# Designs tried in a protein design run: designed miniproteins, single chains, continued (4). Part 26

Each design is a single chain, and the fold is of that chain. pLDDT is the mean over its residues in the fold that is shown.

## One batch from the design tools (miniprotein)

Design m12874
Fold by ESMFold2-Fast:
Structure m12874 (fold): chain A 74 residues (1-74)
Amino acid sequence: SEEELIKKIDEAVELYKKGDYEGARALFQEILRALTDVESKRKVVELMLAIANGASEEEIEQKAEEAKEAIRKA
């Protein structure tokens, strides 16, 4: 469901904040496999890139909100 996918985005970000990079990556890959909408996939990839590039916590949270919003609109 959309609600479960949105929850998984928050869980992946929390795993990253805890230093569980493998867990965060696995959860992001699960999210990407479940999505069919191109815009939602693009926003999740943008979030993953922000994390990989060491973006600020504020920027990561902004990208997470954009990804969750894209999923809600799909």
Scores: mean pLDDT 84

Design m12875
Fold by ESMFold2-Fast:
Structure m12875 (fold): chain A 81 residues (1-81)
Amino acid sequence: MKQELIKRNEEALANLDKNLEEFKKQVENNDIPEELQPLYKSLVKKYGDEKKAKEELIKWKEKWVEMLREVLEEIIERMKK
């Protein structure tokens, strides 16, 4: 039971890196997810440059992924006890 949940959380960790790579590619190709359009528009307005706005959007996603990674790693460690 616990080993099955640990495996699923480890797979979720691996998927975080893959999802981040896919997100970077989508942003570079101007394929920004609809739910992030308001944030992207805000960044374009703030920086006045689409390239800078894309870089900041990617940084936001990287920080979010880092936070989730820390949470998942903590869950995995607690489950291994």
Scores: mean pLDDT 77

Design m12876
Fold by ESMFold2-Fast:
Structure m12876 (fold): chain A 73 residues (1-73)
Amino acid sequence: MAEVEAALAYLDKLREWVEATIQDPQLKAQIVALIEQTKARLRELARRGDWAGFLQVLAETEQQLKALMEEAK
């Protein structure tokens, strides 16, 4: 379960960075919501042993976060 804990810890740190760095309140709220939604989905997928779904959701979320963070520039 160390992989799940590492992914969740990464998302928690990313959320802290977003809350400190992103000035646009709407964009900040959108990114924070995506992070929290992803954490919930990853926990459920790990609980079910759906590792393929876990990796897919993590990869999709990383791409979505990259796109949203690019909008902040």
Scores: mean pLDDT 79

Design m12877
Fold by ESMFold2-Fast:
Structure m12877 (fold): chain A 76 residues (1-76)
Amino acid sequence: SMYQGVLQAIDEAEKLAKEGDYDTASSLLTQLARVLERQGHTELSQLLRQAADVAKAGGDPSPYLDQARQLIQQLQ
């Protein structure tokens, strides 16, 4: 499932951010957002870009990642 892969990437990025690896978390979320934007998932892409920006600043991306997870559940 495409969405299973997206959820796994979100979980990995959240784990990296919680471990203090904000740069890798931000990079992963930015790459995921670009892929999803190319596939027409513009709202999901925007949430992941916001999560990436928060992670890059050393903040907690979890609120935006939770919104992304909720949106994915609605699309299934």
Scores: mean pLDDT 88

Design m12878
Fold by ESMFold2-Fast:
Structure m12878 (fold): chain A 93 residues (1-93)
Amino acid sequence: SLVEEDFRIEARTLGIPQEEIDERIASMSREELLEENMEIGVRFVLSGVAGTLEESFIKKGSDEKDIELLREARDLAPTDPQRALELIRELLE
């Protein structure tokens, strides 16, 4: 299944152990795997957005502290999207 293959690739990228990946695939429905895969995909999109904001902040000569927060958000987004969003929100609010 393409959905199963995509999930295995994304889960491995997140550092999920092989045994847990195998258990999730065995216990979850195709629909549940698709939903989890889409959620992980959204997290990677968030990482990309943070990276684009980082590039923009560098180009406009923003404070190094702000650039570092965007880098942290970019790196955290795939594993901790809530914390990544909090960092981005702090810069934009």
Scores: mean pLDDT 79

Design m12879
Fold by ESMFold2-Fast:
Structure m12879 (fold): chain A 65 residues (1-65)
Amino acid sequence: MEVPSEEEILAMSPEELAYVMSQMMSDGTREQIEELVERLKKVYPYLDAEKQRVVDIFIEAVEKR
């Protein structure tokens, strides 16, 4: 599984982003999850409110592990 680029994240629908995050939580390595979190934080201000909510849920789930 490859970590999506910042450009790919910006182009994704909220549903596509949620699917990628779900796959990363199931099959991703710790390093891949950390890289995804860093990319998500960088693009966060450019995301719509629905995508920001999906990102918030994902980051919270990662921090609880």
Scores: mean pLDDT 81

Design m12880
Fold by ESMFold2-Fast:
Structure m12880 (fold): chain A 76 residues (1-76)
Amino acid sequence: MRAELQAAQDAIPEEKREEVRRLAAEIDRLMESLPPEKARELAARVAAAYILLIAGEIDEALELLREALAEARALA
């Protein structure tokens, strides 16, 4: 899965790949501090964003990741 996702990401512009990487890393960091039930809900949103990336819906994936990050910060 991760290798296939990385191959799909190679098709998108470098600056958008870097933004996806930064958003995903920050969300992962915040999930370590959240209750398990909230972390699972957030992980499902991140997974949905990755499915959008594989489908080529890059801007939708970025929007979903930004929403997930905002929610993760609010859940602290």
Scores: mean pLDDT 74

Design m12881
Fold by ESMFold2-Fast:
Structure m12881 (fold): chain A 66 residues (1-66)
Amino acid sequence: MSIEQLKEAVKQAAGALKDEEVRQELIDGVDAAKTKDEIRRAVMRALLKASDEDRLAFSEALERAV
């Protein structure tokens, strides 16, 4: 998977997040990322702030997008 494909998949999965602040931070972090590691860090930071429901919804959406 390319960096651009990973960014697209994560942004699609971000749509499953109900918390607008968490969703915005994730999208902004992914857009700013230049490496796969930076994308992973953006995801980890957002998920640490997310509810259990949002974490599950995001994980399921990401599995469908990948």
Scores: mean pLDDT 83

Design m12882
Fold by ESMFold2-Fast:
Structure m12882 (fold): chain A 95 residues (1-95)
Amino acid sequence: SKEEEKKKVEEAQEILLENIRAEAERVRAEEGEEAMRAVLEAEIAQLEEEIKNLKENVEKKKKEGKLSEEELEEIEEALEVLERQRETLRELLER
């Protein structure tokens, strides 16, 4: 069901965010704070590229009239997920 899929996506997101936090702390403990910052900055840059590409794809599909309201909602949910990941990484970097 759509509700079960949404719950699985939310659970997968929480696991991903927890793994990101755990990896950052591991790098900090093993290689120091500067190495941790470099890893976080690289991951933020990758997420920003993914967000940019997704937004550009949406604009292209809108111009072509190929984007349904349901597809737009799914893409907006995906963007919110990526933006939440980026914010979490930025918060870790600002520690």
Scores: mean pLDDT 79

Design m12883
Fold by ESMFold2-Fast:
Structure m12883 (fold): chain A 82 residues (1-82)
Amino acid sequence: SDSSTRRYAEGTASLLKKLAGLSQEEADRIAEALARTYSTGSALFMYGMMLNADVGGMPQDVQREMGLGLADHALQADKNLS
């Protein structure tokens, strides 16, 4: 559902805010872009991937690069929607 997609998008944006030192306004823009461009399953997968990277001991800089790349992709996709 839209509410589930939004929760996963907000979770991903919250992780990125912590990893990259983003403002709340920046995190909110990323969450909205993710919620608009991804299905519930894709949003859940992305959020799970970010959580598992941290649990798996992936270096913080690699997690940041991965997460910011995902966020940039979502922002670009959102700009292409009406």
Scores: mean pLDDT 80

Design m12884
Fold by ESMFold2-Fast:
Structure m12884 (fold): chain A 86 residues (1-86)
Amino acid sequence: EKERAQEALLEGTGRMQELIRRGLEIAEAKGDEAGLERLLEAAREADRRLLEMIERLKAGEASAAEVEEVMEEVIRRLERVVEEIE
């Protein structure tokens, strides 16, 4: 259970980092200041949710399924912002 939750967290974090990097590159190439602001807001929210899940995981209160669900939600939100910038 805990190992699966940790794997989900690590994979989710890697995907988040890649989406943020891609979004930054696109926003910079387009000179899209509004898109950059939206991306930064989404990244801050993602960071908040990530820290919350890490804290719950440390307390033994998070299931692997819950970590997977939260990571998927955060990733989908970042994907939408990147799509809007594209």
Scores: mean pLDDT 81

Design m12885
Fold by ESMFold2-Fast:
Parts: sequence; structure tokens; C-alpha cells
Structure m12885 (fold): chain A 100 residues (1-100)
Amino acid sequence: MTKEEVIANIKKVTDLLKSYFDNPEMRKLIDEFTKEIIEIVKTKPPEEALPLITEKIQEFQKRAIEILDENEEDPKKKTMKLFLLAAALSEIYTLIRMMQ
């Protein structure tokens, strides 16, 4: 997979993820995460990009859980949103590995 194809697919995954959230803080977090991941993909070789992106995924997960804990009182909706976040992050990780 080319670098351009990986970037295009990351944008599709994050755009879809963002569509499930109306909370402006979560939407901003997704946008900032997307920008950081794309910059890493553009500027780093795959071997260096993967550990940096893994760190960004961990930071994003921690903050996303905090935002959901503060804003989503329905445990079923919270679980579904956490599952969608995990699925999107897993897809991004897989896309980066496919560059190697």
C-alpha cells in the first residue's frame, strides 16, 4: 500500500469515527489525533512511524475514555462508542503496518 493510500484510508476511518460523535471536545480530539498521525506517516519511515503512532493511539484512548466518562451517562451507548473507537484505532494500526 502506498503512503498516499494509507493517508486516504486514515482520513476515511477518522471521518467515519467522527460522524458518531456530536460532542465538540471529542470531535476536536479526533481531528487533532488525525492530523498528528498523518504528519507522522508523511515525515517518518514505517519502522519509526509505528512506535510513534502506537504512543499517540494510547494517549488518544486515555483522553477519549475521560471525555466519554464525563459526557455519556448511558452505559450501553458508552460501550458502543468505546468499541467504535477501538475498531477505528485497530484499523489505523493495521494500515500503518501494511506500509512495511
Scores: mean pLDDT 83

Design m12886
Fold by ESMFold2-Fast:
Structure m12886 (fold): chain A 57 residues (1-57)
Amino acid sequence: AMTTTTVTRTFEINGDKYTVTSTVTAGPDHLTITTEITSERGDKKETKTYTVTVPRP
């Protein structure tokens, strides 16, 4: 069975708020990491998603 772990971090830099959510799914030979970054400044909100695959040793 595949194991999935989610980590969420929130931080603020110069009045801008950032929420970073990373989901790690473990396969037999690799890890798939999907990261969603949401940035907020006043009424402006932007979200970007990145997916990377990392080989397991």
Scores: mean pLDDT 78

Design m12887
Fold by ESMFold2-Fast:
Structure m12887 (fold): chain A 130 residues (1-130)
Amino acid sequence: EKEELIKTLTENLEKIKAEDPDSPLADILQARLYNLQGKYEEALKLADRAIEKLGPKSFRALDVRAKALEGLGKTEEALRLRREAYYHRALLDPRDAEAWRGLAESLKRLGKDEEAEIWYDQARYARAVS
């Protein structure tokens, strides 16, 4: 249930903030809560702050930012960001089939079908060897 998830995330967030109010993990969890509540502009600001602290290759921070952008109707920006996030994730672990799949799906939704097919093939290969 969405309501139960929001309650659990809120409780976890309060614990993290009590220990470290400036934690980028706290920013990510708060951004996830804002996305679930439809507060996309607030989620985007916190995701941006988390990216500044963790660096531009943080998958978790990029993922919550992409969800906020999609909620705001900025679908192409969200897809470009998801492509970048999954690409960085796949480079850290080339056996992560879901990272290659996420990259391919983002490219397909951007209309880059030929490029998407290459990464779908890579995802199938990674899954077979994992």
Scores: mean pLDDT 84

Design m12888
Fold by ESMFold2-Fast:
Structure m12888 (fold): chain A 90 residues (1-90)
Amino acid sequence: MEEEIKKFLDEVQKLIDEGKYLEAARKVIEMAEKFAEQGRFDLAEYFADEVLDELIKIAEKNGDVETAEKLRSMREEARKRLEEIKKQKE
């Protein structure tokens, strides 16, 4: 699992290096939702919070403030989706 997560994060980093921040964020959110659906909320929160936060900081540091704002909106929507998935599970 950790090795698979590391390989996934390396793929995300490559997208960041290519300036594809929104595509990187989409992949991170998809991974978070997948873990949430499996009941692995600690991992889902890690991707939806910490990984997306780092992506936002990278975009902002590179001067892409407009994309950073879009990423913040995507993070808030992802957090809401995770909360709804959690409420639906017993």
Scores: mean pLDDT 81

Design m12889
Fold by ESMFold2-Fast:
Structure m12889 (fold): chain A 80 residues (1-80)
Amino acid sequence: MEERFEELAEELEKLVREMEERPDLSPEEAQELVSRMTRLLVEAARVVEELGSPEAQRRFDELERRVAGVLGELLARLQA
């Protein structure tokens, strides 16, 4: 798998862990983390599309599921 995807996946995992470890994040802090995760997820989607690898797609799907889980919880707490 391309090193760029691995770096993006590592950063996303770091942000997911940060959100899970600090559920008492302020709405402001949560919004910033959500924005960063969204940006990284979009970039990762581009890389996966470019790679065309079933393995890369599988890893991306798992990563997207993890991100969606923490984003859903945090977005439910944030005001628009």
Scores: mean pLDDT 76

Design m12890
Fold by ESMFold2-Fast:
Structure m12890 (fold): chain A 80 residues (1-80)
Amino acid sequence: AEEYYQAGLKLFEQKKYADAISAFEAALGAPSLKAKTYYLLGLAYEKNGQPEKAASAFQQAEALKAQYPELADLMKQYPA
């Protein structure tokens, strides 16, 4: 749900990347947030030193990008 997505963003901004990953994984249960959540998971995995998981998460976000145009605005706010 959006609550987990917002919690993940707050943890990411606090540089608590492992906790942010857990919150974003919980947020994947909300289909409307899936594209944005995968993108932020990718960033959190990169910051947490998990480049292989980051690459997988970014691939999932890219696959959903055309369906969710709001992802482009999120990418401007949180550049990779």
Scores: mean pLDDT 80

Design m12891
Fold by ESMFold2-Fast:
Structure m12891 (fold): chain A 92 residues (1-92)
Amino acid sequence: SKFEKEKKELKEKGYKLIFEPSLDPSKYSVEEFKQAMIEGYALLLAVEVKDPILDELVKKTLPQEVIEEAKKKAEELRKEIKKKLEEEKKKK
């Protein structure tokens, strides 16, 4: 169907939080939805996903405060991801 190949490639690049699971705003409070957006963008930044389309979308849809919070969380997530990847490599 429409964009299936592109969606698969984007998920492999770390866009899984955007496409899976789908967020249903009607099931979340405004605060819960904001936190999900912060955490999602922080994870994308932490895995160093570079996509100009996503960058433009974020600038258009997220407040500056959310972007700044996501960047801060991304630094901590990068440290945790790197540490876990090194631990997994040592076990195999």
Scores: mean pLDDT 61

Design m12892
Fold by ESMFold2-Fast:
Structure m12892 (fold): chain A 63 residues (1-63)
Amino acid sequence: SLEAQARALLAEAAVLAEAATDPALRRLAWRHLRNAATHLNAGNYDLAIHDAETAIRVAKAAQ
């Protein structure tokens, strides 16, 4: 389901954001992750997926 996909991506994004070494990109990744969580709580799973994928991309760039 889209909900399960959103939850899995948020969990992955959180792990990557915690491991991010660049402070500015880590903060940006956490901002996208918080936006994703807000969309998930509202039932907007497609927006939650999009923001979680953005958080993952930013966090990976911060390694």
Scores: mean pLDDT 89

Design m12893
Fold by ESMFold2-Fast:
Structure m12893 (fold): chain A 74 residues (1-74)
Amino acid sequence: MSQEEVVEKIKKLAEEYVKELEADPRVSERERAGFREYAESLVKEAEKLSAQEAQNLLTFMETFYRHFKEEVAA
């Protein structure tokens, strides 16, 4: 998988995670802004990584997001 493909997957996953957090009525507007900035920062950092390092970050994010979705679904 190319670095560009991995970075695109990281971007999509970060966007999905931010949307889930923004949908929670208990999350403040300040927190929503913070989540957006965090997601943008992750994408910028991923662009600086090698393909292997970006893949490791993607795997970590997929695992973390899976746990988050399981908790929200409960």
Scores: mean pLDDT 74

Design m12894
Fold by ESMFold2-Fast:
Structure m12894 (fold): chain A 55 residues (1-55)
Amino acid sequence: DAAEVSRLAARRRAEAGAKELHIVAPDTPIGRASAQAFAEAAREAGVKVRVELVP
């Protein structure tokens, strides 16, 4: 599942010492869903997240 992959990626970033993530995704249904899943997982791992949707 894409959400599970996003959670794992966010956890790996936090474990590597990432303090903040900037996610840039296309403003499409799949881009929005992927960015949301990643952002939620990163916040759960204690990482600050900025999400930018590009047309």
Scores: mean pLDDT 74

Design m12895
Fold by ESMFold2-Fast:
Structure m12895 (fold): chain A 63 residues (1-63)
Amino acid sequence: METGPDVLAVQQRLVMLGYLEEADGVYDEALREAILAFQRRNGLAVDGVPDAATRAALGRASR
């Protein structure tokens, strides 16, 4: 995730799932840790990168 809108979309889903407190469009350590925690819980590759598999899982979980 290299653009603010893409970062914001990932943050909004993580906030809905309780992994983050707010979505501010900034890719920081808190967001990276939230992604890692989500990846671990869902059996995904734990690399802190919101790849296609991670984003698909976020979309399903935040429904």
Scores: mean pLDDT 74

Design m12896
Fold by ESMFold2-Fast:
Structure m12896 (fold): chain A 65 residues (1-65)
Amino acid sequence: SEREQALANAQTAADIARVGVEFARWLAEKAKKEDPELAKVYEKDIQSAEEGYRGAQARADALAA
């Protein structure tokens, strides 16, 4: 059904967003030793990525209900 496909797509988007959070954290940690100013930029990216993940997971949860 279209709803089952929408749920599958929403869960995939949430999973991708979760990986994005992990990647942003890795970039921030890697930059911390070499470029502290760049690390601050990546810390803001972590916050944005976490918000995106929360929204995507909430979307998937709503479709699963």
Scores: mean pLDDT 86

Design m12897
Fold by ESMFold2-Fast:
Structure m12897 (fold): chain A 78 residues (1-78)
Amino acid sequence: SVEDIQKEKRDLVLSYTGQMIQVIGDMEQQVLDLRRQGRLTPANIQALDDATKARLDAIRKDFDARMAELDERLQALS
């Protein structure tokens, strides 16, 4: 139903937000770990930034794909 798909869209937004928060939390923890190890170098910061951006990009691509599928299902019910 339209109502069920709208609920799935809301649940997807909440899931996406939670995943984004987790990625940032992981990144902050890794920065703290590097600092404790005396390894907070520009090269290690860049590697962490690159890895974090890759994770965020993958989450966004999954979100966009799943949202597009839900929008197509909504359109089919119209």
Scores: mean pLDDT 89

Design m12898
Fold by ESMFold2-Fast:
Structure m12898 (fold): chain A 92 residues (1-92)
Amino acid sequence: MEEERRREEERRRREEALRLALDYVDELILMRLRGEPEERIEEALARAVAELVRMGVADESATEEDIVRLAFDMILDRAFERREELKEELEE
C-alpha cells in the first residue's frame, strides 16, 4: 500500500530532522560554553535553519528558541512512540 511507503518516508524525514536539530543544539551549547562570539552563533543558526527549511520542518524566520523547541518536541514524540512499542512487546 502507498500508505506504508509514505509512513516510512515521513519517519525517515522526522529522524533526519531530529538528528539535525539535536546536532545544532549540541553545537550551540558547546559554542556558548566556550564563549564563541555572537557572529559564530548566528552563522550556525543560519546553517541549521537553511537545512530545516529545505527539509520542510521549519520556516526561514525560525529562531534559536524555535529550533531547540522543535528538537525537544521530536524527542518527546519519539519517546512516547518507543514507550508504546515496548508496551505492545511486553503484553505479548
Scores: mean pLDDT 72

Design m12899
Fold by ESMFold2-Fast:
Structure m12899 (fold): chain A 97 residues (1-97)
Amino acid sequence: MAEELQRAIDALAEALRRGASREELRRLLRELFPDLSPAAVEVGVEVALDMLRRGASPRDAARAAVTFALLAQDRGVRTREEADAFLAAWQQAVASR
């Protein structure tokens, strides 16, 4: 579903460019990917916001958010504690470039 994935990235990038709230980003991710756990949605939201803070474009932040939300879902991230652990590992990985 490459076209649906691209559409999701485009929608999220537009929201990020307009300064969407954390709540709006959660709602949008749940609408775009209804099978995502709440914990996987939180991973996507935090990745997007952290990428923007690091100076990434809204499009790159959106692509990362979608990628890591789906990866967290695939790896069975279901709780806030698991989401926090996933995000800590991701932060460590990106700090190493």
Scores: mean pLDDT 82

Design m12900
Fold by ESMFold2-Fast:
Structure m12900 (fold): chain A 74 residues (1-74)
Amino acid sequence: YKEKIIEILEKYGIPRELAQKLVDEAEKTGKLVIPPQYIPKEKRAELAKELSKLPEVKNVYVDGNGNIVIELKK
């Protein structure tokens, strides 16, 4: 499942090394947080929808700072 998330993030312009670090952090915290500067505004909804289809994802939302937050199932 990590590889699928990394591939999706890479598709949307996040470098693989950064995507891997974000996924590793999410395993510890239960939340993957993508800063807004990495995703163009017009693609944020598309990314959120694609990630929300993964069985490991519990919820996807945008926080008050514009970060895309993906909550993982534990």
Scores: mean pLDDT 78

Design m12901
Fold by ESMFold2-Fast:
Structure m12901 (fold): chain A 93 residues (1-93)
Amino acid sequence: TTTLAPPVLTFDAATGKVTATGRAESSEVQRASATLVLTDKSGTETPVAYRTAEAASVTHVLTGDATGASSATLTLRNEAGQVATGSMDIVEA
């Protein structure tokens, strides 16, 4: 059985940088992939980072320049078809 932790996101207003962390745990080697998407004030979604790895324990740390973004979403997926998402608001819409 594979467990995906809810992704954790943080935003640093001084740098305009968002940092998103996704973690997937399994008893066997698995492929886990993470995609970081930024949404701007007009609702346009832009993927800004992607990571994939094969291990029993996978941790992805993704960063993006969120200057002008209204929200950020990290989507974590594994080869078993499980999905975990985390999101945060960055600026007022």
Scores: mean pLDDT 81

Design m12902
Fold by ESMFold2-Fast:
Structure m12902 (fold): chain A 89 residues (1-89)
Amino acid sequence: SLKPGPTTPHPLLPYLIDDENVIEASRHVMEALALTENEEVRKYLLDAIKSILQGKKEEAIKNLEKARELTDNPEVQEHLDKAIELLKK
């Protein structure tokens, strides 16, 4: 289900993550999570967020790529593509 959420970066993210590319990637993952109704896609997006918070960029990318494969929603795909690109930098 769709839930209201801010499109701006969360104020606490800079205390957990000091990389602006990671912060922006996290925002795109949160937007994808808000747009998807597929539970399996949501699972991979949540696992990606956990990996980002742990500093595991490679594991986060793998989870985002799995979510990308499972979703047919073009808006979710666009957010995931941007998040993956930012994390690969």
Scores: mean pLDDT 76

Design m12903
Fold by ESMFold2-Fast:
Structure m12903 (fold): chain A 69 residues (1-69)
Amino acid sequence: HMTTIKAKTKENEEYAKKLVELAGKAIDFPDEDVADGIGSIAKNALKYDPEKYVEEAVKRIEQLIADAK
């Protein structure tokens, strides 16, 4: 559930905060496949390179949500 993010700048902190919020919403998603996908994308982005991956992860999560609707 919890994610710890290292931040280099305030910009990185903003991205990290958004990704954590999106990951939290994934647990509340009624579709288990979509929720799992969102959580996986968020976790992966936060683990490897938050500054680079967070923006891409947000886009992917947005696509998953749009496709599910």
Scores: mean pLDDT 61

Design m12904
Fold by ESMFold2-Fast:
Structure m12904 (fold): chain A 83 residues (1-83)
Amino acid sequence: SLMEKVKELLKKAEELAKEGKYGEAANTLAKIAELAKQLSPEDQEKVIKEMEKLAETLEGIFKKAVEKFIENLKKYLKEKKAQ
């Protein structure tokens, strides 16, 4: 399912970030962003929570990139719920 693919990509992004492979992790975040927007609002909220957990394990510029991803997805979710 789409949610299962997103969960697998989230685990991959976390592992890549832990290994210092930030370029590959960023590419994985881009794929997550594309797929997550196709999820239900409830599942988008689950993705946001998992991304927030990932951000807690990171430092520096990549942490800021993940935080911006979270901010953008939260804005998208609010707009979608308002419709």
Scores: mean pLDDT 78

Design m12905
Fold by ESMFold2-Fast:
Structure m12905 (fold): chain A 119 residues (1-119)
Amino acid sequence: MEKELELIRETVERLRELAEKKGMNWLLKPVDLSKQPLYPDVVPQPISLETIEQMVESGEITTIEELEEQVQLMFDNVKRYMDKDSPVYQKTLELEEEAKKLLEETRKRVEELRKEEEE
């Protein structure tokens, strides 16, 4: 559905803006393996907001459910790699809560659009 894809793109853009506002480079772009060589050993499926945007553009993410799964994987990856006492871990928890609210708003809008398609 074209309208669902539009809502998904808008949601990814807003998630990027939130991550940029908090300086969360760990979420914005793929992890630099030259600086974090052990990252692949801890995180076998690396996902960033740039990766998610590319998946939306390629058609790998076409539904709100698929977007929710990739966004959750992204947050889980950072929490798995980072020490729980680190500022990055704490900022990740705060941004995850804001992201969940944004995704819930988008999901509600998608559900309303799906009901309109039945008429």
Scores: mean pLDDT 82

Design m12906
Fold by ESMFold2-Fast:
Structure m12906 (fold): chain A 95 residues (1-95)
Amino acid sequence: MEEIKKIIEEIKELAKKIKNEELKKLAEEAAEAIEAALKAIEEKNILGAIGQIIRLIGIQLDIERIEADEEEKEKLLKLIEEAIKKILEELKTVS
């Protein structure tokens, strides 16, 4: 869970630096989706957490379609990918 919280903070910090309005909005939406997934895990709501993973995959597809700074896009996509991996790992520990 600590690693997921760190990814949320890294995405929020990246969003502050992004100048492209569409990419910034997607970064903010990604952070919100990860926070919602973390809450779902804490509440043992497996389906809720899976729903947020689906939302994050949609956000990744939207990011790839935007004309924005390539380095900022790659950093955001990598953070979202790591968040999805960590969410899936946490879901395996839910009894």
Scores: mean pLDDT 86

Design m12907
Fold by ESMFold2-Fast:
Structure m12907 (fold): chain A 102 residues (1-102)
Amino acid sequence: SMEDELKQLVVDTLKNLGREDNKDAALAALDKLLDAIKNNESPEVIWGKLNHLLVALNLKISKPSKEVSNAYLHLYFLIANNESPEVIMEALKDLLKALGKE
C-alpha cells in the first residue's frame, strides 16, 4: 500500500542517517500526518504535522538539494490548494525519496 511504502521510506531514510533510534518517533509523526491528510484537515494543520515529521527525521533545512527543495515546494502548493489525499501522499512519497538520496 502507499502507507507501507511511506513507512518504509521513513525507515530507510533514518537508517541512511544512522538515526534508527528515532524510528518510533518518526513513524508516529508520519501516522499523524497521514491521518491529517486523509481527514482533509486544514493546510496549516497538515503543514504543521509535515514539519514535525521532518524534525523527527532530524533534517537540517540549510542547503537542501534542488531536488529536495522542488519536492518540498510542490508538496506545499498541493497542500495549500487542498488537493486530494492521494495526490498529497504521492508528493510526500517523492519528498521522502529525494531526502533518502542525501
Scores: mean pLDDT 83

